# Ledger of designs, part 62: designed miniproteins, single chains, continued (5)

Each design is a single chain, and the fold is of that chain. pLDDT is the mean over its residues in the fold that is shown.

## One batch from the design tools (miniprotein)

Design m18136
Fold by ESMFold2-Fast:
Structure m18136 (fold): chain A 92 residues (1-92)
Amino acid sequence: MKMSADEVLEYHKTMEEKLNAKSVLLDTTGKTPEEIKEEFYKLTGIELSDKDAQNLASIEGYVLVIVVDGKVYDVIPVDPETADEVKSRIKF
């Protein structure tokens, strides 16, 4: 089930506080796995695996990626309206 903007922000904060996690908001609409790998690297300095890039590409929409110790920990699909509300508050 997709989360509300408040739930997304609370989850991001909880993961940051408990796991020293970092979060990235991505729009994967119309992007290839290769393009997603390039964008993710530019935003985070982290190289995505082919499997993670394929998974993100299959969402074809906005996604919140939780990163722990330089690895993808969780991937949460986000509605466009929710993404627009949270994008200014999610920083890597």
Scores: mean pLDDT 80

Design m18137
Fold by ESMFold2-Fast:
Structure m18137 (fold): chain A 91 residues (1-91)
Amino acid sequence: MSAEEALEKAIEALEKAREAVAARDSRGFLDALAEASKYLRLAKEADPSLEEAVEKAMELIGEAYEAAVAGDHERAIRALEEAKELVKEAL
């Protein structure tokens, strides 16, 4: 898989995570975060120059998880949108 393809799949997974938060679907949210993390790691493995962008996106995914666990769905959605924009800029 190319770095570009992995980043595109990470963006799709982050959008699924956002939709799951809005739908109060905790399983879908966790599955989507796991998928996003997988593709971000694959992107970094394919292109090590993406390390900083991937690490920042992974930090935002962690923030989204913590916010969702705390019941702060608005903060979770904001963190996912920030992660998505950061990944889009890395394309």
Scores: mean pLDDT 89

Design m18138
Fold by ESMFold2-Fast:
Structure m18138 (fold): chain A 100 residues (1-100)
Amino acid sequence: SEKEILDKIRELVLETAKKLEEILDKKKKEELKKYVGKKFKEIMEIILDAETNKEDVKKAAEKILEILKETIEYLKSKKDYESAKVLEEMIKKIEEIVKK
C-alpha cells in the first residue's frame, strides 16, 4: 500500500514534469523551465529518500506539497497561470492518492 502510493506519486511527478517542460518550451520561458526543473529534482529526491529509508509516506507527501505550493506562487508571480494550474491539479491528485 505505502509503496503503491509512492509509485503513483512518482508516476504523476514524471508525467507532470513532461507536460510543464512542453508548455514552457513552447512559450520559450527558459528561466522558468530551469526553476521548475530544479523543483521537480527536489521532489524526486524526496521520493527516492522515502523509498530507500521507508519514510512515512504522509511526511514525504507533505514535503512535496510544500515545494509544489512554493512553485505555484513563483509561477503566479511571473504571470504563468497556465503552468500554475497544472501544478494545482497535481496537488489535488496527490491529496486524493494519499487519502486512499
Scores: mean pLDDT 85

Design m18139
Fold by ESMFold2-Fast:
Structure m18139 (fold): chain A 69 residues (1-69)
Amino acid sequence: MSEEEFELEVETALLLIQAAIVRKYGASPEEIERLLAQARENLEKARKLGMEDTAKVLEDIIAELEAML
């Protein structure tokens, strides 16, 4: 695993945790939009790196966060 791939996996894991917390406890629209921006950026990186499983997780995170706006 490259440094870039490792960093993306860590960021994806953190986004997954943050999305779960937001779903359970709620968050401001600004916080949800911030997480969406980060998830969308990371999705493009995952696709470029061929990280298909990571891309699928990011797509699911994006769908969940969009449903909360």
Scores: mean pLDDT 86

Design m18140
Fold by ESMFold2-Fast:
Structure m18140 (fold): chain A 99 residues (1-99)
Amino acid sequence: LDAALAAVEEALNALAALIEQASQDPAVKAQIDAVVAEYSPKLKAALEAGDADAAGAVITAMVDAIGDIVAAAFPERAEEIRAGTAALKALYAARLAAA
C-alpha cells in the first residue's frame, strides 16, 4: 500500500509541475482556464447534490481535457502526463467511493 501511495504522489507531483510549466504559455493557460471554467461549476453542482457518479464523470472529463492540453504542450512528457492523469482519476474515484 505504501509503495502504491508513493507512486501516486510522485505521478501527481510530476503532473502538477507540468501543468505549472504549461501555464507559462498564455495560449496554453487560456485553454486550461477554459476547461476549469466549464467543469468547475458542474463539479460543484454534482458535489452539492451528493451525486458521486455525476461528480466522477465531471472529474474524469476535466482531468482528461487538461491532460490532453498539457500533453500537446509537452509531447516528450506524454507518459508522465498519462501516469499523472490516471493517478488523479484513481484518487478521486477512491475518495468518491469512500464517501
Scores: mean pLDDT 79

Design m18141
Fold by ESMFold2-Fast:
Structure m18141 (fold): chain A 86 residues (1-86)
Amino acid sequence: MFKTPEQLRAEFERIKAKKEKTPEDVIRLAELAQQYAVNYRFDEALEAAKWAKELMEKFKDKLTPEQIKYVKAAIGIVEYQASLFE
C-alpha cells in the first residue's frame, strides 16, 4: 500500500499512544522506519527504528526467529541509508 508521510506519521503516533503494545507493533514499526527512509524522512525513520529495536527486545520471546531477523535487517538498512544522506 502506498502511503503519504502524513499517513505514516498518523500510524506511528497511534502505535506510540497504545497503552498495551504487541509483537505486531514491532513489525509495523520496522515497516514504518523503512517507509520513512524511502520518503527521505530520515529523522522519523531513525526514531521508528529505535522504537522497533526497543520493543523487539521486550517481545523477543513472542517473535519468531524470522521476524527478529526481518526487524534487525530493516533497522540496519535504515541506519545505513540515513548515514549516506547526512
Scores: mean pLDDT 82

Design m18142
Fold by ESMFold2-Fast:
Structure m18142 (fold): chain A 79 residues (1-79)
Amino acid sequence: MSYSDEEAREAVLEAAKELGLELSEEQLETAVRLLKDPLAFSFALQLSEDDAVTFLMQLYNLPEELARVVYRAARILAE
């Protein structure tokens, strides 16, 4: 991936703000690691929001809110 861990953290924090969510440090680190996973990032970029959230929840055992943060953060990084 062409982005740094710092850029991934910034994207996660921005996505959380858009959703009105406050993330724990543990949730933030989990989201950053998933953005570094090529499969998770690919699902976020290729699918609709609802489909990507469903796949991330099922494949990575995430709560819906955290899966949605990962989806939106991946979209921010891809722009």
Scores: mean pLDDT 81

Design m18143
Fold by ESMFold2-Fast:
Structure m18143 (fold): chain A 55 residues (1-55)
Amino acid sequence: SAGKEKALELLRLLSFPEALLEELETLSVDQARATIAARFRGPEEDRAFVLSHLD
């Protein structure tokens, strides 16, 4: 899942908590998308950019 890998890399650059990143690695793409949408803290443009990497 290249899209998920890119999203996680971007979240690391945005200083997301490691516990959240570990959780996201174990989730499906759909579950990861939902988790990011619910727990993202920051501008809507950044959230949309991260989510755009998930198919």
Scores: mean pLDDT 80

Design m18144
Fold by ESMFold2-Fast:
Structure m18144 (fold): chain A 78 residues (1-78)
Amino acid sequence: MELEATVLKVYPNSNIIEIDVGSRDGLEQGDVVEVEVNGQKVRALVIAVTEDRSYLQLEKPIEGLKEGDRLRIRILER
């Protein structure tokens, strides 16, 4: 499963991002995902989900990541 999402907010000190994809789009809390943006691929854990939004804990920082960036998300582990 592959999703497209927009970054709504970046929390750089926590390596957390907020995205505009939620449970309605098939994300679940505890999903392990691959985030692809700016030519970078990073694993993330879905730590919180609402119907229209999710919070991802990134395994490592993504340089240059900002609000409005478009992400490709693949669910790796559920």
Scores: mean pLDDT 85

Design m18145
Fold by ESMFold2-Fast:
Structure m18145 (fold): chain A 63 residues (1-63)
Amino acid sequence: DQLARQAAREQIAEERAKMRQKIQEMGELLRQDPSAESLQKAAQVQQEVRATLEAIAAVEAAL
């Protein structure tokens, strides 16, 4: 079970890294192009990131 938990934590770390990259990219987009379109894209990415992080937190709570 310890190996399974370790593998799950590694996958969680990978997903968190991807989410962090998405946030960083959207932040950069907004700095370079603060348009309504960029704001809408950033809002969509924020919702996706939030949902993913909430799912990750639920999995971690089960570990």
Scores: mean pLDDT 80

Design m18146
Fold by ESMFold2-Fast:
Structure m18146 (fold): chain A 55 residues (1-55)
Amino acid sequence: SELEKIAEELAKKYNLPFSLSLSIILQGVARGLTLEEIEGILRQFAGKDDIDVPT
């Protein structure tokens, strides 16, 4: 899927887990966000050290 490739690319770019990147991309697409807006959300998680917290 193209979304998986985008998730992998953005995960590598922002040093994020693939699963987190994919989740954010899927949620963003579902809400009608652009790729630029989705990348902005991913950038907010870049540099966070507490991203592996069970909900």
Scores: mean pLDDT 74

Design m18147
Fold by ESMFold2-Fast:
Structure m18147 (fold): chain A 85 residues (1-85)
Amino acid sequence: IEKLIEQLKKVAEDMATKLFEKGKDNEAERVIQLADQAVVALRQQDYESAIKFIDGIIKIARENGLETEAQKLEEIKKQVESLLK
């Protein structure tokens, strides 16, 4: 779980930085908010909520041409899905 949280934080931080550099402050702040919510959900073992928050981040990535970050988030999402029973 800690490795997934670290990977999620790194991707979200990279995305937020790129969005701020593009002047998309609202999208950057939304990514940070969704990542924080996903981390809380992961720590509470609420994997269904974590997946929904990660999906929100993936949507922002794709809408802003951040395909590399979107692919990394899809990989993280698959790992979280593997924790569902």
Scores: mean pLDDT 84

Design m18148
Fold by ESMFold2-Fast:
Structure m18148 (fold): chain A 76 residues (1-76)
Amino acid sequence: SEIEKLSEEFDELQKKAEEKQQLYDSYSSLSEKYFKENLEKGRQYLASARIYQEEFDRLKAEADRKKKELQDLLSK
């Protein structure tokens, strides 16, 4: 069913977003730590964190779109 397909796609997008959030948190933490000792390395980790944040934002936007499609189908 279309409802089951959208629900599964939403769940997969949420899982991927959670993975990117964890990567963002990890690299953001490394950036914070290294800024005190090596500014260049700190900036490199921050750049990586920003990439993961952008990936999270894209996945979250896609998940929200699937959620709206699912809600529209359920509202008749």
Scores: mean pLDDT 86

Design m18149
Fold by ESMFold2-Fast:
Structure m18149 (fold): chain A 60 residues (1-60)
Amino acid sequence: SPEYLVLTVTASGPTAQEAIEKAQEQLDKRAKELGATIVSRLVEVSPDGKTATVTALVER
């Protein structure tokens, strides 16, 4: 039976795009370390555009 986990990662950068890219890289690395596949992700950016939070549902 598949196991589902929720992962949350936060990253910051000089632009929203860089913050999102860093958060997604951290998420991909963490999922790989867990042997999990990313099923869905929600990306949220702070009002100042400097911080991205990615919340993902992963399956292993």
Scores: mean pLDDT 88

Design m18150
Fold by ESMFold2-Fast:
Structure m18150 (fold): chain A 103 residues (1-103)
Amino acid sequence: MVEKLREEAEKLGKKAEENAGTEEGIENVVKATELYLEAELLELEKEGKLSEEIEKMKLLLEATIYRLKGDEEKAEELIKKGTTEEEREEAKETIDRIVEEVK
């Protein structure tokens, strides 16, 4: 199942490259990304890591939202919960980039 999702994602990604700059190309990028994420989530479920990775992703998404709202203290608290000490600097930099691009 996972291999089939990755194969389909690769096919759609290749079509997106061939149709770059078109509406069809954008639709193919979106679909390829969705299939890739489904494959990744299924792998994590197989490894028993799905719940932990989903929890971390949720915390980092909430942190990004609080940064956009200007609540730096709450955002930092959520980053600490969703990351290890080694991951924390990279997570902060990634959230800062997302916030900068949206503003």
Scores: mean pLDDT 70

Design m18151
Fold by ESMFold2-Fast:
Structure m18151 (fold): chain A 55 residues (1-55)
Amino acid sequence: SPLKEALLKEFEENREKTFNDLVEGYKNLGFPETLARKQAQALVDIEREEIEKMK
């Protein structure tokens, strides 16, 4: 799917920024760094998997 390919490209181009923004967000909510990084990684992995499930 052209949409799936476009979303995968955008995801990979912004992967580091998205992860870092999520870590900062969780830390600002008072999460310990280790937990903030685990939550950020889980969300990044979920987004990737959902895009890969697209037709």
Scores: mean pLDDT 86

Design m18152
Fold by ESMFold2-Fast:
Structure m18152 (fold): chain A 81 residues (1-81)
Amino acid sequence: MSDEQLIEEVVALARQIWEAETAAKVEALRAAGDEEAAARLREEAEAALPGQLAALRALLAAHPELLPAYLAALRARLAAL
């Protein structure tokens, strides 16, 4: 597997984790009756996500030696969701 393929796998895992965690937080706020905070969190998360994924991709492209550690950590985090 190329470093480019591993970077895209890490980015895909990070997106899945981010979306799942954001959805859980939004639903928790809704369950608490805070629809305004839920809508704000969703909007802020959606706006921030592309930039955060681009920054992660750039970091891993500059430091491919970090790929195994990131991949292992994100797989463990996703499995815990």
Scores: mean pLDDT 84

Design m18153
Fold by ESMFold2-Fast:
Structure m18153 (fold): chain A 75 residues (1-75)
Amino acid sequence: ARKAELFAAFIREVGRAVEALKRGDRETALEHGKRAVEILDSADISPATKESFKTSLYFSFDQLDEKVAEELKAA
């Protein structure tokens, strides 16, 4: 239950960020991207699982806006 809920929350924030990037709303995209990272960092899950999810998030951002992806990685 806990892991599935965490995954759902993470994917929801990633989806919101991606939709914001498609609209050119970089500020909203970064806000939701940072929330996705916060969900992972607050989670009691393995470092390998956190890295896998972060890789997926960064890939999604990089496909739409490389500069915003760089800003998210630096935050």
Scores: mean pLDDT 79

Design m18154
Fold by ESMFold2-Fast:
Structure m18154 (fold): chain A 79 residues (1-79)
Amino acid sequence: SASAAELAALAARIEAARSPEERARLLVEAAREVAARLLEQLEAHREEAGLSDEELAAARAQLEAELAAVEELARRIRA
């Protein structure tokens, strides 16, 4: 799938990166891509999953909080 190929490409770039700053940037990029794909998947299959508007909003808020935590960790790596 495109998502798996994109994540594999990001993982390869992280491994090839020669600085902590570059790795931190690529890690944030990977986290954002995963979060975007998860939200797209949840929205696309919302009816099958039986998700309410409230549950979808809660899932979005949780993913945003997790992204903020990854961005904070990446900032510390870039110190």
Scores: mean pLDDT 76

Design m18155
Fold by ESMFold2-Fast:
Parts: structure tokens; C-alpha cells; sequence
Structure m18155 (fold): chain A 81 residues (1-81)
């Protein structure tokens, strides 16, 4: 998979989880992380993409969203392949 495909799938799944949670704070946090990821992706800055994925995983952990943390960790693993 291309880095672009990996990140777009992560974004899609993260948004779905946030919407299904009904948690406004979680939804806002996810949208902020998505904005940073999309900007880094558009610039082709792979180092920034990796950094923002790690930040998304940390934010998910802090908010107790283990499923989102696992999705971010999966995306990170795929980018390193």
C-alpha cells in the first residue's frame, strides 16, 4: 500500500469511530489530528506523517480510545514496511 492509502484508511476509520462514539471532545481531537496528517501527506513529509500518527495514538490513549490507538499503531507499522 502507498503511504497515501495507509493514511486515508486511518483517517476514514478514525472519523467513523469518533462519529459512532457520540463524544464531542473525541471528535474534535480526531479532526485536529486529521488536519495535521493531511497537511503532512500533501507535502510528502513522511517524517511529519509518522510524528502525527504517534501524536494521534497518544491522544487516543489519553482519552481511553484503545481501538483508535490500535488503528494508529497499525498505520505506523504499515508505513515502516
Amino acid sequence: MSPEEIIEELIKEARKLAEESGDEKFKKGVENAIKQLREALKKGDLEAVITYIQLLAKEAEELGYEELKKLAEEAYRKLLE
Scores: mean pLDDT 80

Design m18156
Fold by ESMFold2-Fast:
Structure m18156 (fold): chain A 116 residues (1-116)
Amino acid sequence: ALAELQEAGAELLAAMRVLSESERSPEAEAALRAALELLGRLVAADNGETLSPEETLALGERAARVLLARDADPALASPRVRAATAELSKLSAEEQAARLREAAARFEALYPRARA
């Protein structure tokens, strides 16, 4: 459902921001990279583009920067992202990575259905 996609998207964005500002570990880096690659794949699919793995990651990084910059603007900030950020900031880096993986998986599963 659209509401479920919006919740998953908000948690995905919040988890990416919190984890990127947190402790750097191999698990955290892997979770962030997977989320960026997911964003790149979805944007490429929306545009009808076929990209290399490197181009897909770069596109995901650009998409994440746009979304995070929008959330940093008080006039455009999402209350859902803000609430998710507050909750995730209380967790360990390992728990933040786990929540990012869960949010990314939910978003990926819901996205094709919301787009169909």
Scores: mean pLDDT 75

Design m18157
Fold by ESMFold2-Fast:
Structure m18157 (fold): chain A 83 residues (1-83)
Amino acid sequence: MKVAAIAAGSASALAKALAKSLGGEVIEGNAVEGTRKAIERGADLIIIATDDPEEAKEAKKIAEEAGVPALNLGNNPLPEEVG
């Protein structure tokens, strides 16, 4: 399984540590751009680490479009009344 961690913002240290522990790669920079690179490189799992909810949503959408499972480490509130 190929793991890619996108280190874009204040959660980048967590993404780097997780990728390192899983033997994956770290892609630094914008969450959207990093997610695209991970997909191009054939990632089986993408870890998105950004505090920007706009970038987090866009990056997750890109991963979803490519059929790649994504874990978001952003500072987003949990959905309460939307499924």
Scores: mean pLDDT 73

Design m18158
Fold by ESMFold2-Fast:
Order: C-alpha cells, then sequence, then structure tokens
Structure m18158 (fold): chain A 75 residues (1-75)
C-alpha cells in the first residue's frame, strides 16, 4: 500500500482531526496524500531515511498517521 493511500483512509483522516485538531476541510483524500509526501520529503531533507519514515507511517497506529499528516500540512 502506498503511504499516501494509507493516510488518505477515513480512519486515518478522522484520527488526525480528533488528535491533531486539524479541520476536516484540510483533510481531503488529496490533502492527506500530499501531506504524507511532504512529511517524507522533510525527513529526507533533515538527513533521515524517507524509506524508513514511509515504513513507520504504513505500519504505525492512528497516532503515527495523525502526526505525519500534521507535519505535512504544516510544511
Amino acid sequence: MEVGEAVATEEAREAAHERGNIPREKLTEEDAREAAKKAIELVEESGGSGEKAAEAILNGGPETKANALGIGLSA
């Protein structure tokens, strides 16, 4: 499963809304996909592994996915 698709699910977007206080209007499926991409790019720009970040998001719980969405949407 692509990282963007994992965070674009209704469950991941709802977790970001409830835990990250992010308005639902900013959590469309497309916004979630772009946020995931942006979060991974920020990890790579900081000298981290984008592949490991993607794996953590894919295998992480709702809190991990909500944090990734918050980072990407704030960038």
Scores: mean pLDDT 74

Design m18159
Fold by ESMFold2-Fast:
Parts: C-alpha cells; sequence; structure tokens
Structure m18159 (fold): chain A 84 residues (1-84)
C-alpha cells in the first residue's frame, strides 16, 4: 500500500542517520504521501522539534514526539510503523 511505502521511506531516513531538516525536505518531495498528509506531517514535525533541545534532535526522537501532534489515524499508523 502507499501508506506502507511511506512507513518504509521514513524508516530509511531513520537508518540513514538523516538530519531533521533533511527529513522535512524529503517529506515535501516524497510521492508516498498526499499534499494534505505532507502539510500535516511537516507541521507536526516542526511542533515536535520545539520539544527537543537542538543537540538532542534526531529523526527518531522528532518522529516519536510528532505522534502527539498528528490528528489523522492513518498518518499516526505510518509514524508508528516507521518507528518499529
Amino acid sequence: SQLQQASQFLNKLILGDASVEQLIEAIKKTPYLSPAQKEELVKALKLAAQEIPAEKRTVPSVLEKALNYVQTPALKQVLKDALV
């Protein structure tokens, strides 16, 4: 499914030691999320990043905190699957 591909895409960014800035840019360019899902996820990631001191911001830590800001159940599942 497209959502499964989105989870795999995010997991690759975790494993590839991407920065949070690289994560946000990759999300904007990915074909696996709709424009609305991209907007919601980018907003959630920016809010999540504010909870974490800059020196401790990793892609996994920001994605985990983003679960608190994501509203759509399908997008929450994408994040949960990426973190497993």
Scores: mean pLDDT 84

Design m18160
Fold by ESMFold2-Fast:
Structure m18160 (fold): chain A 79 residues (1-79)
Amino acid sequence: MVQQVIDLGLPPGVLPAPNAQPDDVVRFRFFSNGQQVVMGGGDLARGLQGRPQRIEIIGDERAVRAAAIGIRAMMAQMA
């Protein structure tokens, strides 16, 4: 299990509701305005639409690296 932190440098947004059923492979912790919510891998796009200021990615090394690439790609579309 590894953890990677991505600071998005975005202004505060509104975080979506937490994922009720976390994934076994990867989990995301989204931060905004001092609030945090945990979501599974399937909710990454919804989490990013909430414009988090920071994301922690926790899971298997391969899954974490894939998620980090996906986050960077989605951030490019949100510019």
Scores: mean pLDDT 68

Design m18161
Fold by ESMFold2-Fast:
Structure m18161 (fold): chain A 79 residues (1-79)
Amino acid sequence: DVVEGLRKRLAAIPGTSEEAVERIGAAMQMGVDQGNPENALVTAKLTIKRLVEEGLISEEAAEQARRLVEEAVAEYEAL
C-alpha cells in the first residue's frame, strides 16, 4: 500500500510530528481515492508548506517529505 508506506517513511524523518504525518498521508489518500495522483501531489506539497508555517515539521524534514511524496506518486502511477 503506497500511502501506508509513505506514512511509515514520513514518521521515520526526525523533526516530523505525528500530526504532520497524518495530514500529509490524508492528502495523498484523498487524491488516490479520487483517482487523481496529480492533485494528490499538489495538495500534499501544499500541506507540507502549511505544516512548516505552523511549526509542525522542520524545514529539513519538509524537504525530505516532499521527495517522499514525489516518490509515492510515481510509485502509484506505475501500478
Scores: mean pLDDT 82

Design m18162
Fold by ESMFold2-Fast:
Structure m18162 (fold): chain A 86 residues (1-86)
Amino acid sequence: MATVDEKELEEIKKKLKEAGLKEELIDPVAAALEQIKNGDLSLVEPLVEYMKKRNASREDLEAVLKVAEELGLEKLVEALKKELEK
């Protein structure tokens, strides 16, 4: 049976898919969001850079922003809003 942590990861993946994130980005982004939620703020900048290197669209960044706001990931929300204003 899935652990509590695995259930949380599945919920994050579902939220990202419902928000319109590209299928190829769902797994790596969900894993990064789970780590950031658990206090690893060092992943905020690498996650944004990873998405940009994978040619994430404005819609992809907005999808991750929506999920980050729902999860209360303040530092990631700030970083994504800054990228969307460029």
Scores: mean pLDDT 81

Design m18163
Fold by ESMFold2-Fast:
Structure m18163 (fold): chain A 96 residues (1-96)
Amino acid sequence: DAEVRERQFLALGTSKALILKLQISDPAELAARLQQAKAELEAARARGEDPEVLLEQLLKQAPSEKVRRIIEIVYEAGAERMSEEEAERKLRELLE
């Protein structure tokens, strides 16, 4: 299902952007890395790679367990496997 995979890749892109923002303090470096990350994800999608497998690899790069949980919630919401309301509630609880 192409539409479901497209949504999963978009959710993966958002999750990867969050990791990069938390790891990179320089705005210029962050912008360059975000463009590179987008190109890498577009190439992976073109190769027919599984976004779930890429998500697991991305989660291993998370700087903390808290960030890992945030990324999981954002991905599930973006992939439409979790309601926006439920995701907001879980993120609010985690950020307290």
Scores: mean pLDDT 84

Design m18164
Fold by ESMFold2-Fast:
Structure m18164 (fold): chain A 88 residues (1-88)
Amino acid sequence: SQLQANLAARQASLDAERARVEAELDTFKKQYEENLKDLERMKEVADKNPEIKDELKTLADFLKRMLEVDYQKKVAEAQARLAAIDAE
């Protein structure tokens, strides 16, 4: 029936959106972890450059804080979307 087809299409759409959000969440985690590794490399560069060591470490700490804020925001937005999907 058209009603069953419409309901099945709606469920498939919600399942696809859930899978997309879960994949995005996994991608955000991997990007965050890679960015943290890049900051570790920046600190290694700082240790080899005494003239800019303090400035580069201060920048790395600032960037780490910004990455944490950005990641938490993306996680919260994804979790809110998953909750909205689950409420359907």
Scores: mean pLDDT 85

Design m18165
Fold by ESMFold2-Fast:
Structure m18165 (fold): chain A 73 residues (1-73)
Amino acid sequence: DKAKKLTEEGKKLYEQGKKEEAIELYRKAYELGDLKSGAKGYKLLSEIYKEKGMDYTAEMLEKEAKALEEKSK
């Protein structure tokens, strides 16, 4: 629902090069309790941080995304 819309808006912002705004939307989606959308958001967030050269942060976000995905089923 609302979390899913935030995740989709985040993807559009990322495609427009507005990575910081995309990051904020993915955080809000997770805060709304949508674990599945949160997992997808964290996966993309991990990719964004890896692209910035922040490999450690990206790895931690990827682990968080995997945990949320498994929990959401």
Scores: mean pLDDT 76

Design m18166
Fold by ESMFold2-Fast:
Structure m18166 (fold): chain A 115 residues (1-115)
Amino acid sequence: SPLQEQADELEKRGKELEAQGEALRAQADALLAQYKAASPEEQQKNKKTVLGEIRDLYLQSRDLYDQAADYYSQAATLYRKLGLDDSELVSNMSKSVSNAGDSGRNAALAEKELS
């Protein structure tokens, strides 16, 4: 079915964006852990650059997860029209929304430390 092919492509794109969002979140988490483990002198020297990069990575991760959720939502709508089970797509959408929220919150915390 052309609608099934469209739904499968939307799901595939959602999974690709989710994986990209997860990779950027993991990179931001690693940089944040490294920053917190650094000496007070190194933290002060690198504060603007490192926290700025951490903030930007979390914001990019948030946007990728939000895009993934939208693609999963579109795929779920098409699966419903086909009479197919959309439960995995709805679960993946909810997970992506939750992960976007977490990344956004972490970006806001990094921004607060910059001010």
Scores: mean pLDDT 92

Design m18167
Fold by ESMFold2-Fast:
Structure m18167 (fold): chain A 62 residues (1-62)
Amino acid sequence: SIQDKLKELGKKADEILSKLHEAEERYRANPDDETVRAELAELRSKLDEIQKEIDELQNKLN
């Protein structure tokens, strides 16, 4: 169901948010680290895609 898919996407978003918070802490410690900067960009991109999927599914519920 759409509700089950939304619940799964929410869990994935929570996991990425946790990783993003840890990567942000590493970025604050080492802001010139290209690896950390790339990791932040990748995690933000993944969050954006999940948020788009959530928004599209929520629109279908109405």
Scores: mean pLDDT 84

Design m18168
Fold by ESMFold2-Fast:
Structure m18168 (fold): chain A 80 residues (1-80)
Amino acid sequence: MKKIIDELAEKLTEALVNKDLKGLLEIAQEMVDLGLTDEEIEEIARKVAERLQEQGFPEVEPASIKESLKGMMDLVKQRQ
């Protein structure tokens, strides 16, 4: 497993827990710049869902996290 996928999942989970919108958008920009595939985004979403559950948050489906990540990535693309 690529270390970058784990690092992105960790950073996203921390930003979500802290309600850090700026951090979330910066991570989304990094994901866009890396040219991540749908499979890699899905793996990040799955890891984020697992980490959020470990932190005591309600169960969130990985598909919902994936769509949110894609939405944020589209937002940062439109801001250019």
Scores: mean pLDDT 78

Design m18169
Fold by ESMFold2-Fast:
Structure m18169 (fold): chain A 65 residues (1-65)
Amino acid sequence: AKKEQVKDVLAKQPESVKNISSISENVGEGAVKPLYDKIAKETGLPVEDIKKVLEEMAHEEYEKE
């Protein structure tokens, strides 16, 4: 699934935790654009979809869905 591809790429990034924190606070806007570009390159997904997946991942951690 798209979400699993994004999670896998994030887990391999040294700054994944820091960038996730920034995304969580700014709803996917800010100085984290280079992370979006890397995930897009690795997964082939558009940046907009990546932002949505990251938000869904945060939501799923809360509800575990």
Scores: mean pLDDT 61

Design m18170
Fold by ESMFold2-Fast:
Structure m18170 (fold): chain A 65 residues (1-65)
Amino acid sequence: MRQASAEEVLAEAERAVATLTDPEARARAQGLLAKMREALAAGDTRSALEHLSELGRIVAEERRR
């Protein structure tokens, strides 16, 4: 994954985390953001995508209210 693409994905994920109103969901999503950054830095795109998917699940739970 190119740096520009990775930055865009991370920026969008950070924005989504900032919109979370549930403090537990926000803390969990922040942990996933940290893991995504580590995976991308290591070139592990599979793990980065797994963390992104989990983050998306948290955001979807907010929508399901």
Scores: mean pLDDT 75

